# Ledger of designs, part 8: designed miniproteins, single chains, continued (3)

Each design is a single chain, and the fold is of that chain. pLDDT is the mean over its residues in the fold that is shown.

## One batch from the design tools (miniprotein)

Design m8263
Fold by ESMFold2-Fast:
Structure m8263 (fold): chain A 87 residues (1-87)
Amino acid sequence: SKEEKLREVIKEMEKAINEVYKYLGIEPRFTVEDILKVVSLEQALEILIAQLEILLSALKTLSGEEAERLRKRLEELIERAKKLLAE
């Protein structure tokens, strides 16, 4: 279902944010739990897209194999999320 796809991509986005945090030396404590208590799945996804775009901008200033892997992961998730919201 669309709801299952929304929940799956939100969970993957949470993981990706925490992977970027670890790479940047930030404690990986990001959680979507509190957001999901007060907004819809679609609204949560829009918020997470904005957060991933900010992180992607930061990663673009960095070089190396891990930075490139993380950039590709964020770009993939942003595209997947935008496509899902357009349905």
Scores: mean pLDDT 87

Design m8264
Fold by ESMFold2-Fast:
Structure m8264 (fold): chain A 74 residues (1-74)
Amino acid sequence: GLSAEEVRERVEEIMKEYEEKIAKTTDKKKIAEIADETLYRLHELAERAETEEARRYAIAKAREVSAKEKEIMA
């Protein structure tokens, strides 16, 4: 599995890529696709996490992505 430090580093990289990708497009369909890919990657990290703390951190970031998508789609 992944240590808490490895999960944190990978989550930060995924979130940076997410923010950069959504900043480059106004297409709601493309934003939804980017969000779906980001959520999949974050949930994969949660499943591979060795500690509950690391798992919760990845899931918390997934919830942030979902909340942001709801605002954009509203």
Scores: mean pLDDT 85

Design m8265
Fold by ESMFold2-Fast:
Structure m8265 (fold): chain A 80 residues (1-80)
Amino acid sequence: DLKEKALEYLKRALEEAQRAGNREAVEYIRKAMEALEKGDLESAILYVGKALREAQRAGNREAVEYLQEALKAIGELILS
C-alpha cells in the first residue's frame, strides 16, 4: 500500500527531524501526515515540500532522504 509506505517514511523523517531539533520540519511533517491520512494528496505534497526545505536548510541529511522517499510514494499514489 503506497499510502502506508508514504506514512512510514514520514514517521521516520519525523523522528530524524525531532532528533535534530528542527521544529519547523517537525511541524510540516505532522501536517503532511494529517493531510495524507485524510486523502488530501495535494496538501500532503505541499507540506512534504516545505519540510524538505527546512530539513535541507538545517543540513539534516537523514530527514531529507526519508522525505524524498515519502514524496516519491505520494507521487505514485496520485498516479494510481
Scores: mean pLDDT 88

Design m8266
Fold by ESMFold2-Fast:
Structure m8266 (fold): chain A 59 residues (1-59)
Amino acid sequence: TRERLQRLFEQLREALRRGDFESAERLTEEMVRLAEAAGLDPEGVRESAERARREVLEE
């Protein structure tokens, strides 16, 4: 479960780097949903995705 979240987060950064914001949003929602199902912090996951987006867009 955590490994899958890590993989999705890596895919999110790749999508953001290539400007694929549709995939980035889909991946973010998938990560949040997975976190909820696994009893993890979905808000924390969403915040992490938001920071990744800001980081990539600022470069």
Scores: mean pLDDT 78

Design m8267
Fold by ESMFold2-Fast:
Structure m8267 (fold): chain A 56 residues (1-56)
Amino acid sequence: SELEEQAEQLGREAVRALARGDRERARELMLKHAEVLEQMGRTEQAERTRRDAAAL
């Protein structure tokens, strides 16, 4: 689905940003990823992702 594709892309981009040490970009991407996960009904995963972003 479109949401699944968006979630996968945002997740991959966040991992790449983290690998580069770009914490600001990673936080931004993780928050967008969490939003898409929430729209998919994956509330627990979205909450974990937001907590991880906040810890950066």
Scores: mean pLDDT 88

Design m8268
Fold by ESMFold2-Fast:
Structure m8268 (fold): chain A 100 residues (1-100)
Amino acid sequence: SMEELRERTKETYREIIEKLEEVLKSEDPEEQIKLLEEMREKVDELAREAEKLNDKELYETLKQVGAALEMAIAAVRAGDMERAREIVEGLIKRLEELLK
């Protein structure tokens, strides 16, 4: 159901926040990319479920979260650690807002 998906999404947002905080603590680009890609896969799965249930608002939000994760991955791959940090910190704040 939509309600069950939304509750699972909130739990996943909490997990993503924890993993994003680990990305900020890491100095290893390979570890950072691995963590970000794992979170992207989880978000993509939730987005597919939201699309199947025709939850357009949740789908759009999850697509935006996924895009931010892709931008963070691209920044890490480019060696732009300042940009990667900015994107990750912004995403943590956004997810915390979505959990209110």
Scores: mean pLDDT 89

Design m8269
Fold by ESMFold2-Fast:
Structure m8269 (fold): chain A 61 residues (1-61)
Amino acid sequence: MEEELKKMEEEILKAAKEAGVDEDTAERLAKVALNEVRQGRVTPEQAVKAAKESAKSLAEA
């Protein structure tokens, strides 16, 4: 489980950078996603998707 969360964090950071958000914002998105998964509210896949959508929205604002 922990290795999967680390891969999820890396994927979110990569996608956020590609979307054009800054590193600080990308890191915050990854932390939110990790907390949601750890609390059992979403799956890792759902968390990654939500974080990518948030990064895209922030870059387009």
Scores: mean pLDDT 78

Design m8270
Fold by ESMFold2-Fast:
Structure m8270 (fold): chain A 61 residues (1-61)
Amino acid sequence: MRPTLDEILEVLRERGDEFQARVRERIAALKAANPDATGGQILEAVYEVIRELLEELRRER
């Protein structure tokens, strides 16, 4: 399920540097596994990172 705009903004505000690092790593891993990865698949990877960081933020980690 896609994160809400408010959830995306919360992650960017509270964990911006970590978000950038994890997105870069996740996209690199995705492209290594699937060189023909579509923009939609890349966007899904970004949403997955946001969800993970949001869960960590909610758990004070």
Scores: mean pLDDT 77

Design m8271
Fold by ESMFold2-Fast:
Structure m8271 (fold): chain A 148 residues (1-148)
Amino acid sequence: MVSLLSSSDPAVVKEALLHMGGLDLDGQRAYVDAGAIPKIIAKLSDSDDEIRLTALQVLLKLTEDPRMADQLVAAGAIPKIIAQLSDSDDEIRLTALRTLLELTRDERMAQQLIAAGAVPKVEAQKSDPDPSIRALAQALLDLFRSLA
């Protein structure tokens, strides 16, 4: 089933991501153990906005579990999530900020975000037309300053 994330059909990829995102913790672990994380991270660079958004929403859910969050970071998710802060879609930028905020629950992860260049990208979000994006950007910057 993880192989469906590598389909050339966007509809198949979207359904696979939605299915994974709707699973309970045990179901999500089974997909992670089957190598889903690198495939989901690759979808953050997809040409389809809905695929990028759905992939990012799945990653956000995985960050709620500390063990899955560790696997996301080990698989190189941080620089890919930071890149989503520059996306043209407001919901993608908002979900990226929420994902980074969830990762800051671990101080070690927060330091990795700073080292990966999150600060200047998050600062740029303070000028975003969406007030929710501006509020989350400010909250993240306040957290980053507390770690200095």
Scores: mean pLDDT 84

Design m8272
Fold by ESMFold2-Fast:
Structure m8272 (fold): chain A 87 residues (1-87)
Amino acid sequence: GDRERARELAEEAIRLAERARRIGMEVMRRAETLEQLLQGIGLVLRAIGLILDAEEAARRGDVERAERLLREAEELVREAERLLREV
């Protein structure tokens, strides 16, 4: 039921947070310009904020909100990963 889905979404949030952390560290290591650094870190920080909101929504059983927030966070993480591939 929804409680099982909420648990799965919370686990996805943890995995996505670890991915965001790794990408943030790579941005810090590999950014060649201040603009790249600020853009990459900005994307990662926004993703982490959405992940935290998604985890809270999942704990409250708000599955639809959690799914939406995790999707938005994953898009931001993918943008940060794309930025790293261009450096």
Scores: mean pLDDT 83

Design m8273
Fold by ESMFold2-Fast:
Structure m8273 (fold): chain A 108 residues (1-108)
Amino acid sequence: SEALKEIEEHLRKAEEALEAGDIDSAVEHLKKALDLAQDPEVAKKLPRELKLRLAFLTGRVVEALRKANRPDEAEELLKPLALVFEAEEHEEALKAIEEGKREYEEKF
């Protein structure tokens, strides 16, 4: 899928930006990945590992934004992420978000 490849590319760029300390670029690419992924036709075709990677990276970016005193922007990222997951996947998604937050807090 074209959308799947674009999601993977934006996730890669967001991860690279976050590693470089470029929070604004990380947010931009993560938002683009989430905008594509929240489409129900796209979300139902997403591999589980890619959904969890989206959740984990969202957790990392949320923690980065909170440390930068940008909590409102962090909250806005969680809304489209919730639409990517089925109800039965929500606990797994929340765990991945929490793991991402912890990873960023421990390393940066």
Scores: mean pLDDT 86

Design m8274
Fold by ESMFold2-Fast:
Structure m8274 (fold): chain A 75 residues (1-75)
Amino acid sequence: MRQKVLDVVRETLAPQMSPETVAAIVEALDRALADIDDSNVHKILQAISEVLAAHGVPESLRTRVVIEVYEVLKE
């Protein structure tokens, strides 16, 4: 589950942000998700939103990432 979330975040951000920024966000998110249960969708989405906000990702792009991750978690 975590790897699928990280892949979706990376793919969603890659067209809009520098490779270095995307790598930093994915690394920070991987660390944040390590302590979260894969069944806790709400906490996963909160962690994503918080990490993206901390790295200066615009609100519209943060919303897009959260939606894309939620769709994957519904599978």
Scores: mean pLDDT 81

Design m8275
Fold by ESMFold2-Fast:
Structure m8275 (fold): chain A 55 residues (1-55)
Amino acid sequence: NARQQAVTAAMRAVKAAHEGNREEADRWLALAEQYGMSPEAVARVRALADEILAA
C-alpha cells in the first residue's frame, strides 16, 4: 500500500516536471519520500525531474 502510494507520487512528480511545474514536482517528490521511497530512489527521480525541467 505505502509502496504503491510512493510510486504514484513519484510518477506525479515526473508528470509535473513535464508540465514545467518545479513546485508541483518537488511537492510530489516529498510525498514519495514520506510514503517510504528509499533515499536512493528519491535521488534518481529528482535527477530525472531536473533533466526534464531543464530540457
Scores: mean pLDDT 83

Design m8276
Fold by ESMFold2-Fast:
Parts: C-alpha cells; sequence; structure tokens
Structure m8276 (fold): chain A 60 residues (1-60)
C-alpha cells in the first residue's frame, strides 16, 4: 500500500541517519571505544526496526 511504501521510505531514511551518526562516532573513537560504539548502533538500529514494525502493524 501507499502507507506501507511511506513507512518503508521513512525507515530507510532513519537507518541512513543512524549509519551516518555511527560512521561519525567511529571516526572519533579509539580502538578501545569501538565495541561500545558498535553496541550503541546495534541498539539504536533494533529500536528503529521495532518502531517501524509497530507502525507497519498499525497500518494494516
Amino acid sequence: SAAEAALDAAYAARMQALADAYNARLAAATPEEVPAVRAAFMAEARAAFDAYDAELAAAK
């Protein structure tokens, strides 16, 4: 549906923004900080997916 296509586009845009923020954090991180930066990104990516999944379910 058009609503699902709009949600897909919004999720893709959110994931791109998270990837950009992750790359900026990696550029500033020491090697010792990298695992924490990756863990934070994975948590943010999971939260973004959970929000997308909930909105997609509500759009049905």
Scores: mean pLDDT 87

Design m8277
Fold by ESMFold2-Fast:
Structure m8277 (fold): chain A 89 residues (1-89)
Amino acid sequence: EKNAEVYNNLGVAYEKLNQPLQAAEAYKKALELDPENTEIKANYYKALGNHYELLDQYDLAAEAYQKALELKPNDEELKEKLEKAKEKA
């Protein structure tokens, strides 16, 4: 969906700026427009996890990364982020 793509691209731009909360908010808007899109949903949870990690809220970060990994089970970066968050939780 065209509007979902715009918000997804906005989320990617915020990730490049190291603004994971703004990225998560943009991905959430994309997901509201395309709720079945597993790629956008995974991007949302990953960005949310990155935000919690910046706040040293490793328990919440681990939960968010776990949800993202369930949607993208072969994503090695998400697996590594989840393992590190669990160690610090």
Scores: mean pLDDT 86

Design m8279
Fold by ESMFold2-Fast:
Structure m8279 (fold): chain A 57 residues (1-57)
Amino acid sequence: HMRRARIRLTHPDGTVEERVVEGADEDEYRTLVSKALLEAGQRLQAEGPGEAVVEDL
């Protein structure tokens, strides 16, 4: 079955950016969430302290 998550990235300036990821199965879902979190972490490493949160939909 298909799984969805919302990834919310709060930038150091307080700006919020949201992205939805969908996986056709559990393995694809986990891969897409992991990749999105890695990308968010890399952006925050460059920009400064912020927050990345995952919410299951």
Scores: mean pLDDT 79

Design m8280
Fold by ESMFold2-Fast:
Structure m8280 (fold): chain A 86 residues (1-86)
Amino acid sequence: SEAEKALLEAEEELGLAEIRIALAKKLGKEEAAEKAEELLDKARELLKEAEKALAEGDEETALKLAKEALELAKEAIEIATEGLKA
């Protein structure tokens, strides 16, 4: 389903965000890592809500929440990546 595909994409981007944040921390970019972690935590919460909605048969809500989680994960990657350049 579209919701299952969106959930998979969100999970993949969350994983990439975790790697970028870990690298930012290792390089002493604490402020960027902290900001990115806040977004990642929000994305994880939305992903859990999306999984719950999908389990309950609400594919429309699951898709919307998964897309929101994906956007936050991408923003976290961007912030962590910009931190690495500084």
Scores: mean pLDDT 86

Design m8281
Fold by ESMFold2-Fast:
Structure m8281 (fold): chain A 89 residues (1-89)
Amino acid sequence: SLEKEKEEIRADIEKWRASLEAQLAKAEATLSEAEVEALRIVAEAQLKAAEIIEKYFDNPELVEEKIKELEEETRKRTAPLLAEVRAER
């Protein structure tokens, strides 16, 4: 059922959130501040994408639209940070 599928997606999101938090903590020890911030923004965007899929699961057209909006926002937020990382190399 749709409700069961939504519940499974929620469980996967929570598991993935915990994994991402652990990965970011390790990254902070080895990466520049700009790299860590870019990773945080990307991780946040991926979690938001999963939440959009869960919320609009029964409307794939709206999911596609919302994901495109999120991708554009994420690109604008990460572009200056990624440029800083490239300049440091």
Scores: mean pLDDT 75

Design m8282
Fold by ESMFold2-Fast:
Structure m8282 (fold): chain A 91 residues (1-91)
Amino acid sequence: MNEKQKAFLEAIEYVREGKFDKAIEILEKNGLLDAAEAIRILVEGGDREKAKELLKKALLEIGYSEEDAERIAEGIVSTIELLLENERRLK
C-alpha cells in the first residue's frame, strides 16, 4: 500500500465516524484535493455525480483499478448520504 492509499483509507475511517472536517484535512494534507473536494460537495448537499467522479479520479490516481475505484467511490458517497440523512432525521 502506498502512502496516498494509506492517507485515503485513514480519511475514510473519519468519514465513517462522521468527522468530515478531519477527513478533508487529512486528504488535503496528503495532496488528495479531488477527494477532499468530493467530500465537501457531498456534506454541503451539492452535486452527487460530480463528487463521485472526483472520488473515482482520486482513487485511480493513487493506484486503484477502475472496478475498485467505482465500488469504493459509490460506497463512500452512500455512507456520507446515510450519515447526513440520519442527522436530518434526528433534528
Scores: mean pLDDT 83

Design m8283
Fold by ESMFold2-Fast:
Structure m8283 (fold): chain A 61 residues (1-61)
Amino acid sequence: SMEEIEKQIKELVAQGYRLADEGRYDEALALLEEAARLAKSHGLEKVAEGVRKLMEQIRAE
């Protein structure tokens, strides 16, 4: 269901944030890439865009 997909995306994003806080940027970006891919595959374009902007912020740090 869409609710299950949204929950999975939120969990991937949360895990990505934790890894970034630990300085594990490559692993954080990999999880966010998966979240963006999952969002796109389900037509959640604004969610995918938000995740990609977050990835850009992590790359800038």
Scores: mean pLDDT 84

Design m8284
Fold by ESMFold2-Fast:
Structure m8284 (fold): chain A 76 residues (1-76)
Amino acid sequence: MDLPTYEDGKAAGEAAPSPEAAIEAVRRAAELAKKAREAGDEEAAEAALEAARGVAEAIKDEEAREEALRIVEEAE
């Protein structure tokens, strides 16, 4: 199964056109993780959160990175 990885998330975060775009990607990944968990797919939920963490940690703007990491923490 082709689940996203932390490295996939990190690459996506580094390629994001703005910190706001990276935060939006993290929010979308967190929403997918919650939906996967509601469906009983713990593997997909964990993979989505791992990728979201990769995106968040790739954000160079400190305030945006803290916001993105908070979104990941809330989705755990």
Scores: mean pLDDT 81

Design m8285
Fold by ESMFold2-Fast:
Structure m8285 (fold): chain A 87 residues (1-87)
Amino acid sequence: GKALEAARLALEAGLLALRNAETREQLSKAIAAALKGIGGIFQSEVLGRDKDAARDARSGAEVALEAAQTEEARELARRAIELAEEA
């Protein structure tokens, strides 16, 4: 489903932002984004709570977009937001 795909992309965007983080603020936001992506995956795959998964994915992706230092990370975050909004 779209909720799971959004959560996976939010995690990927967060991890990419983490790899490219240059400041403590960027590092903190990237970690927060990755954790929300993991939470969304858990809510979808383990708990079957797709609405909660979509909410966490959207929140995580928005934070990942703020932390993003590369266009690749920004594109992953934007795609995650789109999928979460459709879920």
Scores: mean pLDDT 87

Design m8286
Fold by ESMFold2-Fast:
Structure m8286 (fold): chain A 85 residues (1-85)
Amino acid sequence: HMTAEEYIKKAKEAFEKGDYPTALRYIQKALELDPNNPEAYRLLAELFKELGQYEAAISYYKKALEVNPNDKEVQELLKEVESKL
């Protein structure tokens, strides 16, 4: 039995290694278990940011803030990516 948190941990490990397809797969598994997981949306935003897909990154940071509006780190990351458009 894998939890959303365990999938998020595996996604972070894959992301740190630059294995973006594996990271994406684990994020998707986490969201299947917890559709409103703000950490999963934050990781999706980071992934799309690394791929240079800034509009997608912005949309996922905004989704993370819908779930956790007081996340100051995500608020600053959103502003950073918006500056690249």
Scores: mean pLDDT 86

Design m8287
Fold by ESMFold2-Fast:
Structure m8287 (fold): chain A 75 residues (1-75)
Amino acid sequence: EAEEYLRKGIKAFNDGNYEEAVKYFKKAIDIKPSALAYYLLGQAYEKLGNKEEARKWYQKAIDLGSTSPEALKLV
């Protein structure tokens, strides 16, 4: 389920496994898109140094109603 993949992605992110985090967040989004999942995917891409992908996902988070200061600042 989407929440399970989101949880796994957050764990991977906290462990510093950003590539794994990206995979899990994408799985969560495929099942149930959410502003939080888009924002977290953007954060993971930032940690990987992929600023263009990060900006894309932050924009999607904002479009879905994310109030994250980082997402709002990026666009």
Scores: mean pLDDT 78

Design m8288
Fold by ESMFold2-Fast:
Structure m8288 (fold): chain A 83 residues (1-83)
Amino acid sequence: MEAEELARRALEHLVRGLRSTDPAEQQAHFAEARRLMEELEKKLGAKVYIELRTEPGSGVPLEARVYAEKDGKKILLAELRLE
């Protein structure tokens, strides 16, 4: 579905940014992830956000999920495992 595709693309850009060693590439990917999340929020008329699970001590991201919150309900739109 279109909303799930936008959410998945946002996660892919977030991951590419996190794995990039070039600050310019990192900023570009984070900007695109933000843009996609804003587009998703506008399309759904709901709050959207990314939750990251990180490895204790290292802070390395292990999992990323995109949620929408509407009418007090939390809806999973996309999930990406990083390990």
Scores: mean pLDDT 80

Design m8289
Fold by ESMFold2-Fast:
Structure m8289 (fold): chain A 55 residues (1-55)
Amino acid sequence: SDEFEELKEEVERLAVRLHLEGKVAEAQRIGSQLKQATTKEELEELKREAEELLK
């Protein structure tokens, strides 16, 4: 769905930001979980985790 793809892209952008801020291991973990995510709920959880790590 469009909503799933948009959310997936948002999490991908957050993972890139984590990498650029030197949080490489966290970026790799989020990226790996993103590849396995099949539900909107999983993507929303990854988004929350990435946002917390960027604080």
Scores: mean pLDDT 85

Design m8290
Fold by ESMFold2-Fast:
Structure m8290 (fold): chain A 68 residues (1-68)
Amino acid sequence: DEVAQLEAIVAANPDSASLWAKLGEAYLRRGEYEKAIEYAQKALDIDPTNERAKKVLEEAQKKLEEAR
């Protein structure tokens, strides 16, 4: 499972913004928008300029807004 593998890698490398952003993207692809937001925010806390994390955050927030 892509998510389980990314979770293990992130646990070993918690200071990597790119890995947190990839994990957020994986959750976004699964439709788990709250987790996608959480992990994208962690990536942005480490690197505020991370474009992948910004895109994941915006898309996941949009999907939650549509759910109302």
Scores: mean pLDDT 83

Design m8291
Fold by ESMFold2-Fast:
Structure m8291 (fold): chain A 72 residues (1-72)
Amino acid sequence: MSKQEEFEKLVEEVRELIRRALELAERKGDPVSIAEVGQLERRLKELEKKGSSIEDLKKLKEEVEELIKRLE
């Protein structure tokens, strides 16, 4: 029920997905995919600093999941 608790849990989930995406991109040796992961990581850090909406985090999570799907 606390929006802050939901926000913190989503941040942790997105952070784990970004770590997985980075490992997959590095394994493929694709510099474009590695750069995309870096951009997603920067966006997560900006969302954390701003105290952005849960909807923005959910959208970022979807983008990271789509990248992982492309890398698999």
Scores: mean pLDDT 81

Design m8292
Fold by ESMFold2-Fast:
Structure m8292 (fold): chain A 96 residues (1-96)
Amino acid sequence: MEERVVIRARGNIVEIRGRGKALEKAYKAAMELLRQGLARLVIKEDKETIVVVAAPGISGAQLARKIAELLVREGGEVLKERVEGDEAEIEVLLKV
């Protein structure tokens, strides 16, 4: 089964949207960045949304790229990537 995760960044905020195991994998990626000190806060907003706040000196766009890279290492495929200044939109397809 395949499920899509959409990662959107603006300023120092990253919003991750998805469902089920794909969103669980994205949450694990965000928590790993929190452990590394690259994220300051990770919030499960609802069943389909995670909000991540970047650490001082890290842009949301950089953080969004790092989340996508972690998902690709787990077998994810990038379907769309747009990064412009401090904004990013990345879509990743995950096998779950």
Scores: mean pLDDT 86

Design m8293
Fold by ESMFold2-Fast:
Structure m8293 (fold): chain A 60 residues (1-60)
Amino acid sequence: SKEELVKKAIELIDKGGVLATLGRHDEAKRYFDEAEKLAKEAGDENTLKYIEEVRKKFGL
């Protein structure tokens, strides 16, 4: 469902953020890329904007 895709995307964003804070930028980027894919599949513009903001914060 859309709700499950959004929930999964948010979980991946959270994990990616932790990895980025630890300096594990390549791994963080992979998590953000997967989250973006799920958010696009869900058609959830708010989650896509959130991913963009998180990427920008970490320069990823």
Scores: mean pLDDT 89

Design m8294
Fold by ESMFold2-Fast:
Structure m8294 (fold): chain A 60 residues (1-60)
Amino acid sequence: SGHEIALAFARRELEELVARGLITEEEARKVLDLVEQGRFAEAGRLLHELLRRKGAEEEI
């Protein structure tokens, strides 16, 4: 289903962000919990805020 595909994609992306040190495992879990609940807009907003706080958008 679309939900299963979205969950698998989110899990992979969150694992990569944790591995890169951009978010913590606890922060990744919070985003994943929202995706599991189908709360995609809230999950996206949380992830954007977390990445913005870490300066993940590289402008040199």
Scores: mean pLDDT 76

Design m8295
Fold by ESMFold2-Fast:
Order: sequence, then C-alpha cells, then structure tokens
Structure m8295 (fold): chain A 75 residues (1-75)
Amino acid sequence: SAMEKALELAKKYLPKGIPDLEEFEKLIEAITAAIQESTPDEEERKKIEEGRKELIELFRENVEKIEKKKKEEEE
C-alpha cells in the first residue's frame, strides 16, 4: 500500500527530527515517490508531484518568515 510505504519512510526519517530544509526535502521526495509508485492514475500522480513542490516551497517560506520575524523582534 502507498500509505504503508509512506509511513515506513516517515518512521525512518522522523526519529532524527526535521533539522533542516535538505532533510525535509528528502523526506517529502521519498514519501511522494512511494505514493506515486502505487498510484496508477496519471492525474493523481500529477497532483502528488505538485503537492510535493508546494510543501517544499511552503516549508522554505515558513522558515524564512520565522527567521525574519525573529530578527525584527530582536533588533
């Protein structure tokens, strides 16, 4: 099952925490790849790929926003 593969990958990476953007990208890529392998529908695979890119970008933007906010409050 795609969900079982995704959970295996999450368990592999989650115990290390999510220390940086690179590790987050690897985790998301691995999970989405496992889901796509089990998804025969082309449109669903496309949505999974788009969702992966959106999640990675949201994580980047969120980290940058938090750092900017913290800097503004500490300056």
Scores: mean pLDDT 66

Design m8296
Fold by ESMFold2-Fast:
Formats: sequence, structure tokens, C-alpha cells
Structure m8296 (fold): chain A 59 residues (1-59)
Amino acid sequence: SVEELVAALESLLRESDISPAQLLALLRKQADEARKNGDFATAERLEEAVRRLEARYGP
């Protein structure tokens, strides 16, 4: 679920040296690549995760 994905990404932020801004940029890039490859389900899921993280952490 998107909720499980967001929880995993928040755990990654706590346990790694990646910044929220860097993570958001990477997720946006992955969503764009998924759309270009026709994987719309993955793109929508990543875009929703970006929206939720952006609301909490900002870009």
C-alpha cells in the first residue's frame, strides 16, 4: 500500500544520510521513468508517496 511505502521511506530517512529533498527528487525521477515505460500503476503509487512526504517534509 502507499501507507506501507511511506512508512518504509520514512524509515530510510531516519537510518540513512539521504536528505528529504534528495529522496523526493529521486522518487519524482522514478515516477517519471515509470510513466515513460508505461508502468502507470507504479508511477501513480510513487506520485502519491511524493505528495504525502512533501506535505510533511517539504521539497
Scores: mean pLDDT 83

Design m8297
Fold by ESMFold2-Fast:
Structure m8297 (fold): chain A 69 residues (1-69)
Amino acid sequence: GLRTRVLRIALLLASEEEKKEAAEAAGVTVEQVETVKEALLAGKSLEEAAKEAGITLEQVETILETLLK
C-alpha cells in the first residue's frame, strides 16, 4: 500500500544524521539502525529485523517513528 511505499522510501533516503537521531531515540547503535533498515528493505518483518539487530521490537518501532518525522 501507499504507507509501505512511503516507509521504504524514507528508509532508503535516511541520512547519517537521521540514523544517528533514530539510534539515540531508541537507545541503540547506528549499526543496529542500519541492520533494521536493511532487513525491512529486504521485506523482513519488524520482529525479524529486531532479532537481526539484537534489539527489542519496541526499539525497532522507535527507530521507525523517528525516521518518519
Scores: mean pLDDT 78

Design m8298
Fold by ESMFold2-Fast:
Structure m8298 (fold): chain A 55 residues (1-55)
Amino acid sequence: MSAEELAELVEREGVRHVVLTGEVLSKEQAVDVARERLGLSEEEARTALEALLRS
């Protein structure tokens, strides 16, 4: 997956978390949630975080 696609998946999981729990996540917290839910590797999680921080 591209860095942009990984960032989009993380953003989607962050939005889903807010809808389900009412809790707003930081970019780092959203990456952690996506890693656990989608089974992202440490490399993919790092790539997603870097892309989100560039945005």
Scores: mean pLDDT 78

Design m8299
Fold by ESMFold2-Fast:
Structure m8299 (fold): chain A 56 residues (1-56)
Amino acid sequence: SEMQQLDQQITQKLAELKKNASDKKKVQQLVGDILRLIGQQIDLELAKRRAALAAA
């Protein structure tokens, strides 16, 4: 599912963040990427909840 794909991408970005903790610029970029992916997860969850309520 899309949620599983986003979760996988966040996990990969977190692993990269740990590997590049000393690189200030890369840390800032990866944090931004992770926050964007979390935002997409929130949007997807809200869309699914709205669809479930409409179907009820």
Scores: mean pLDDT 83

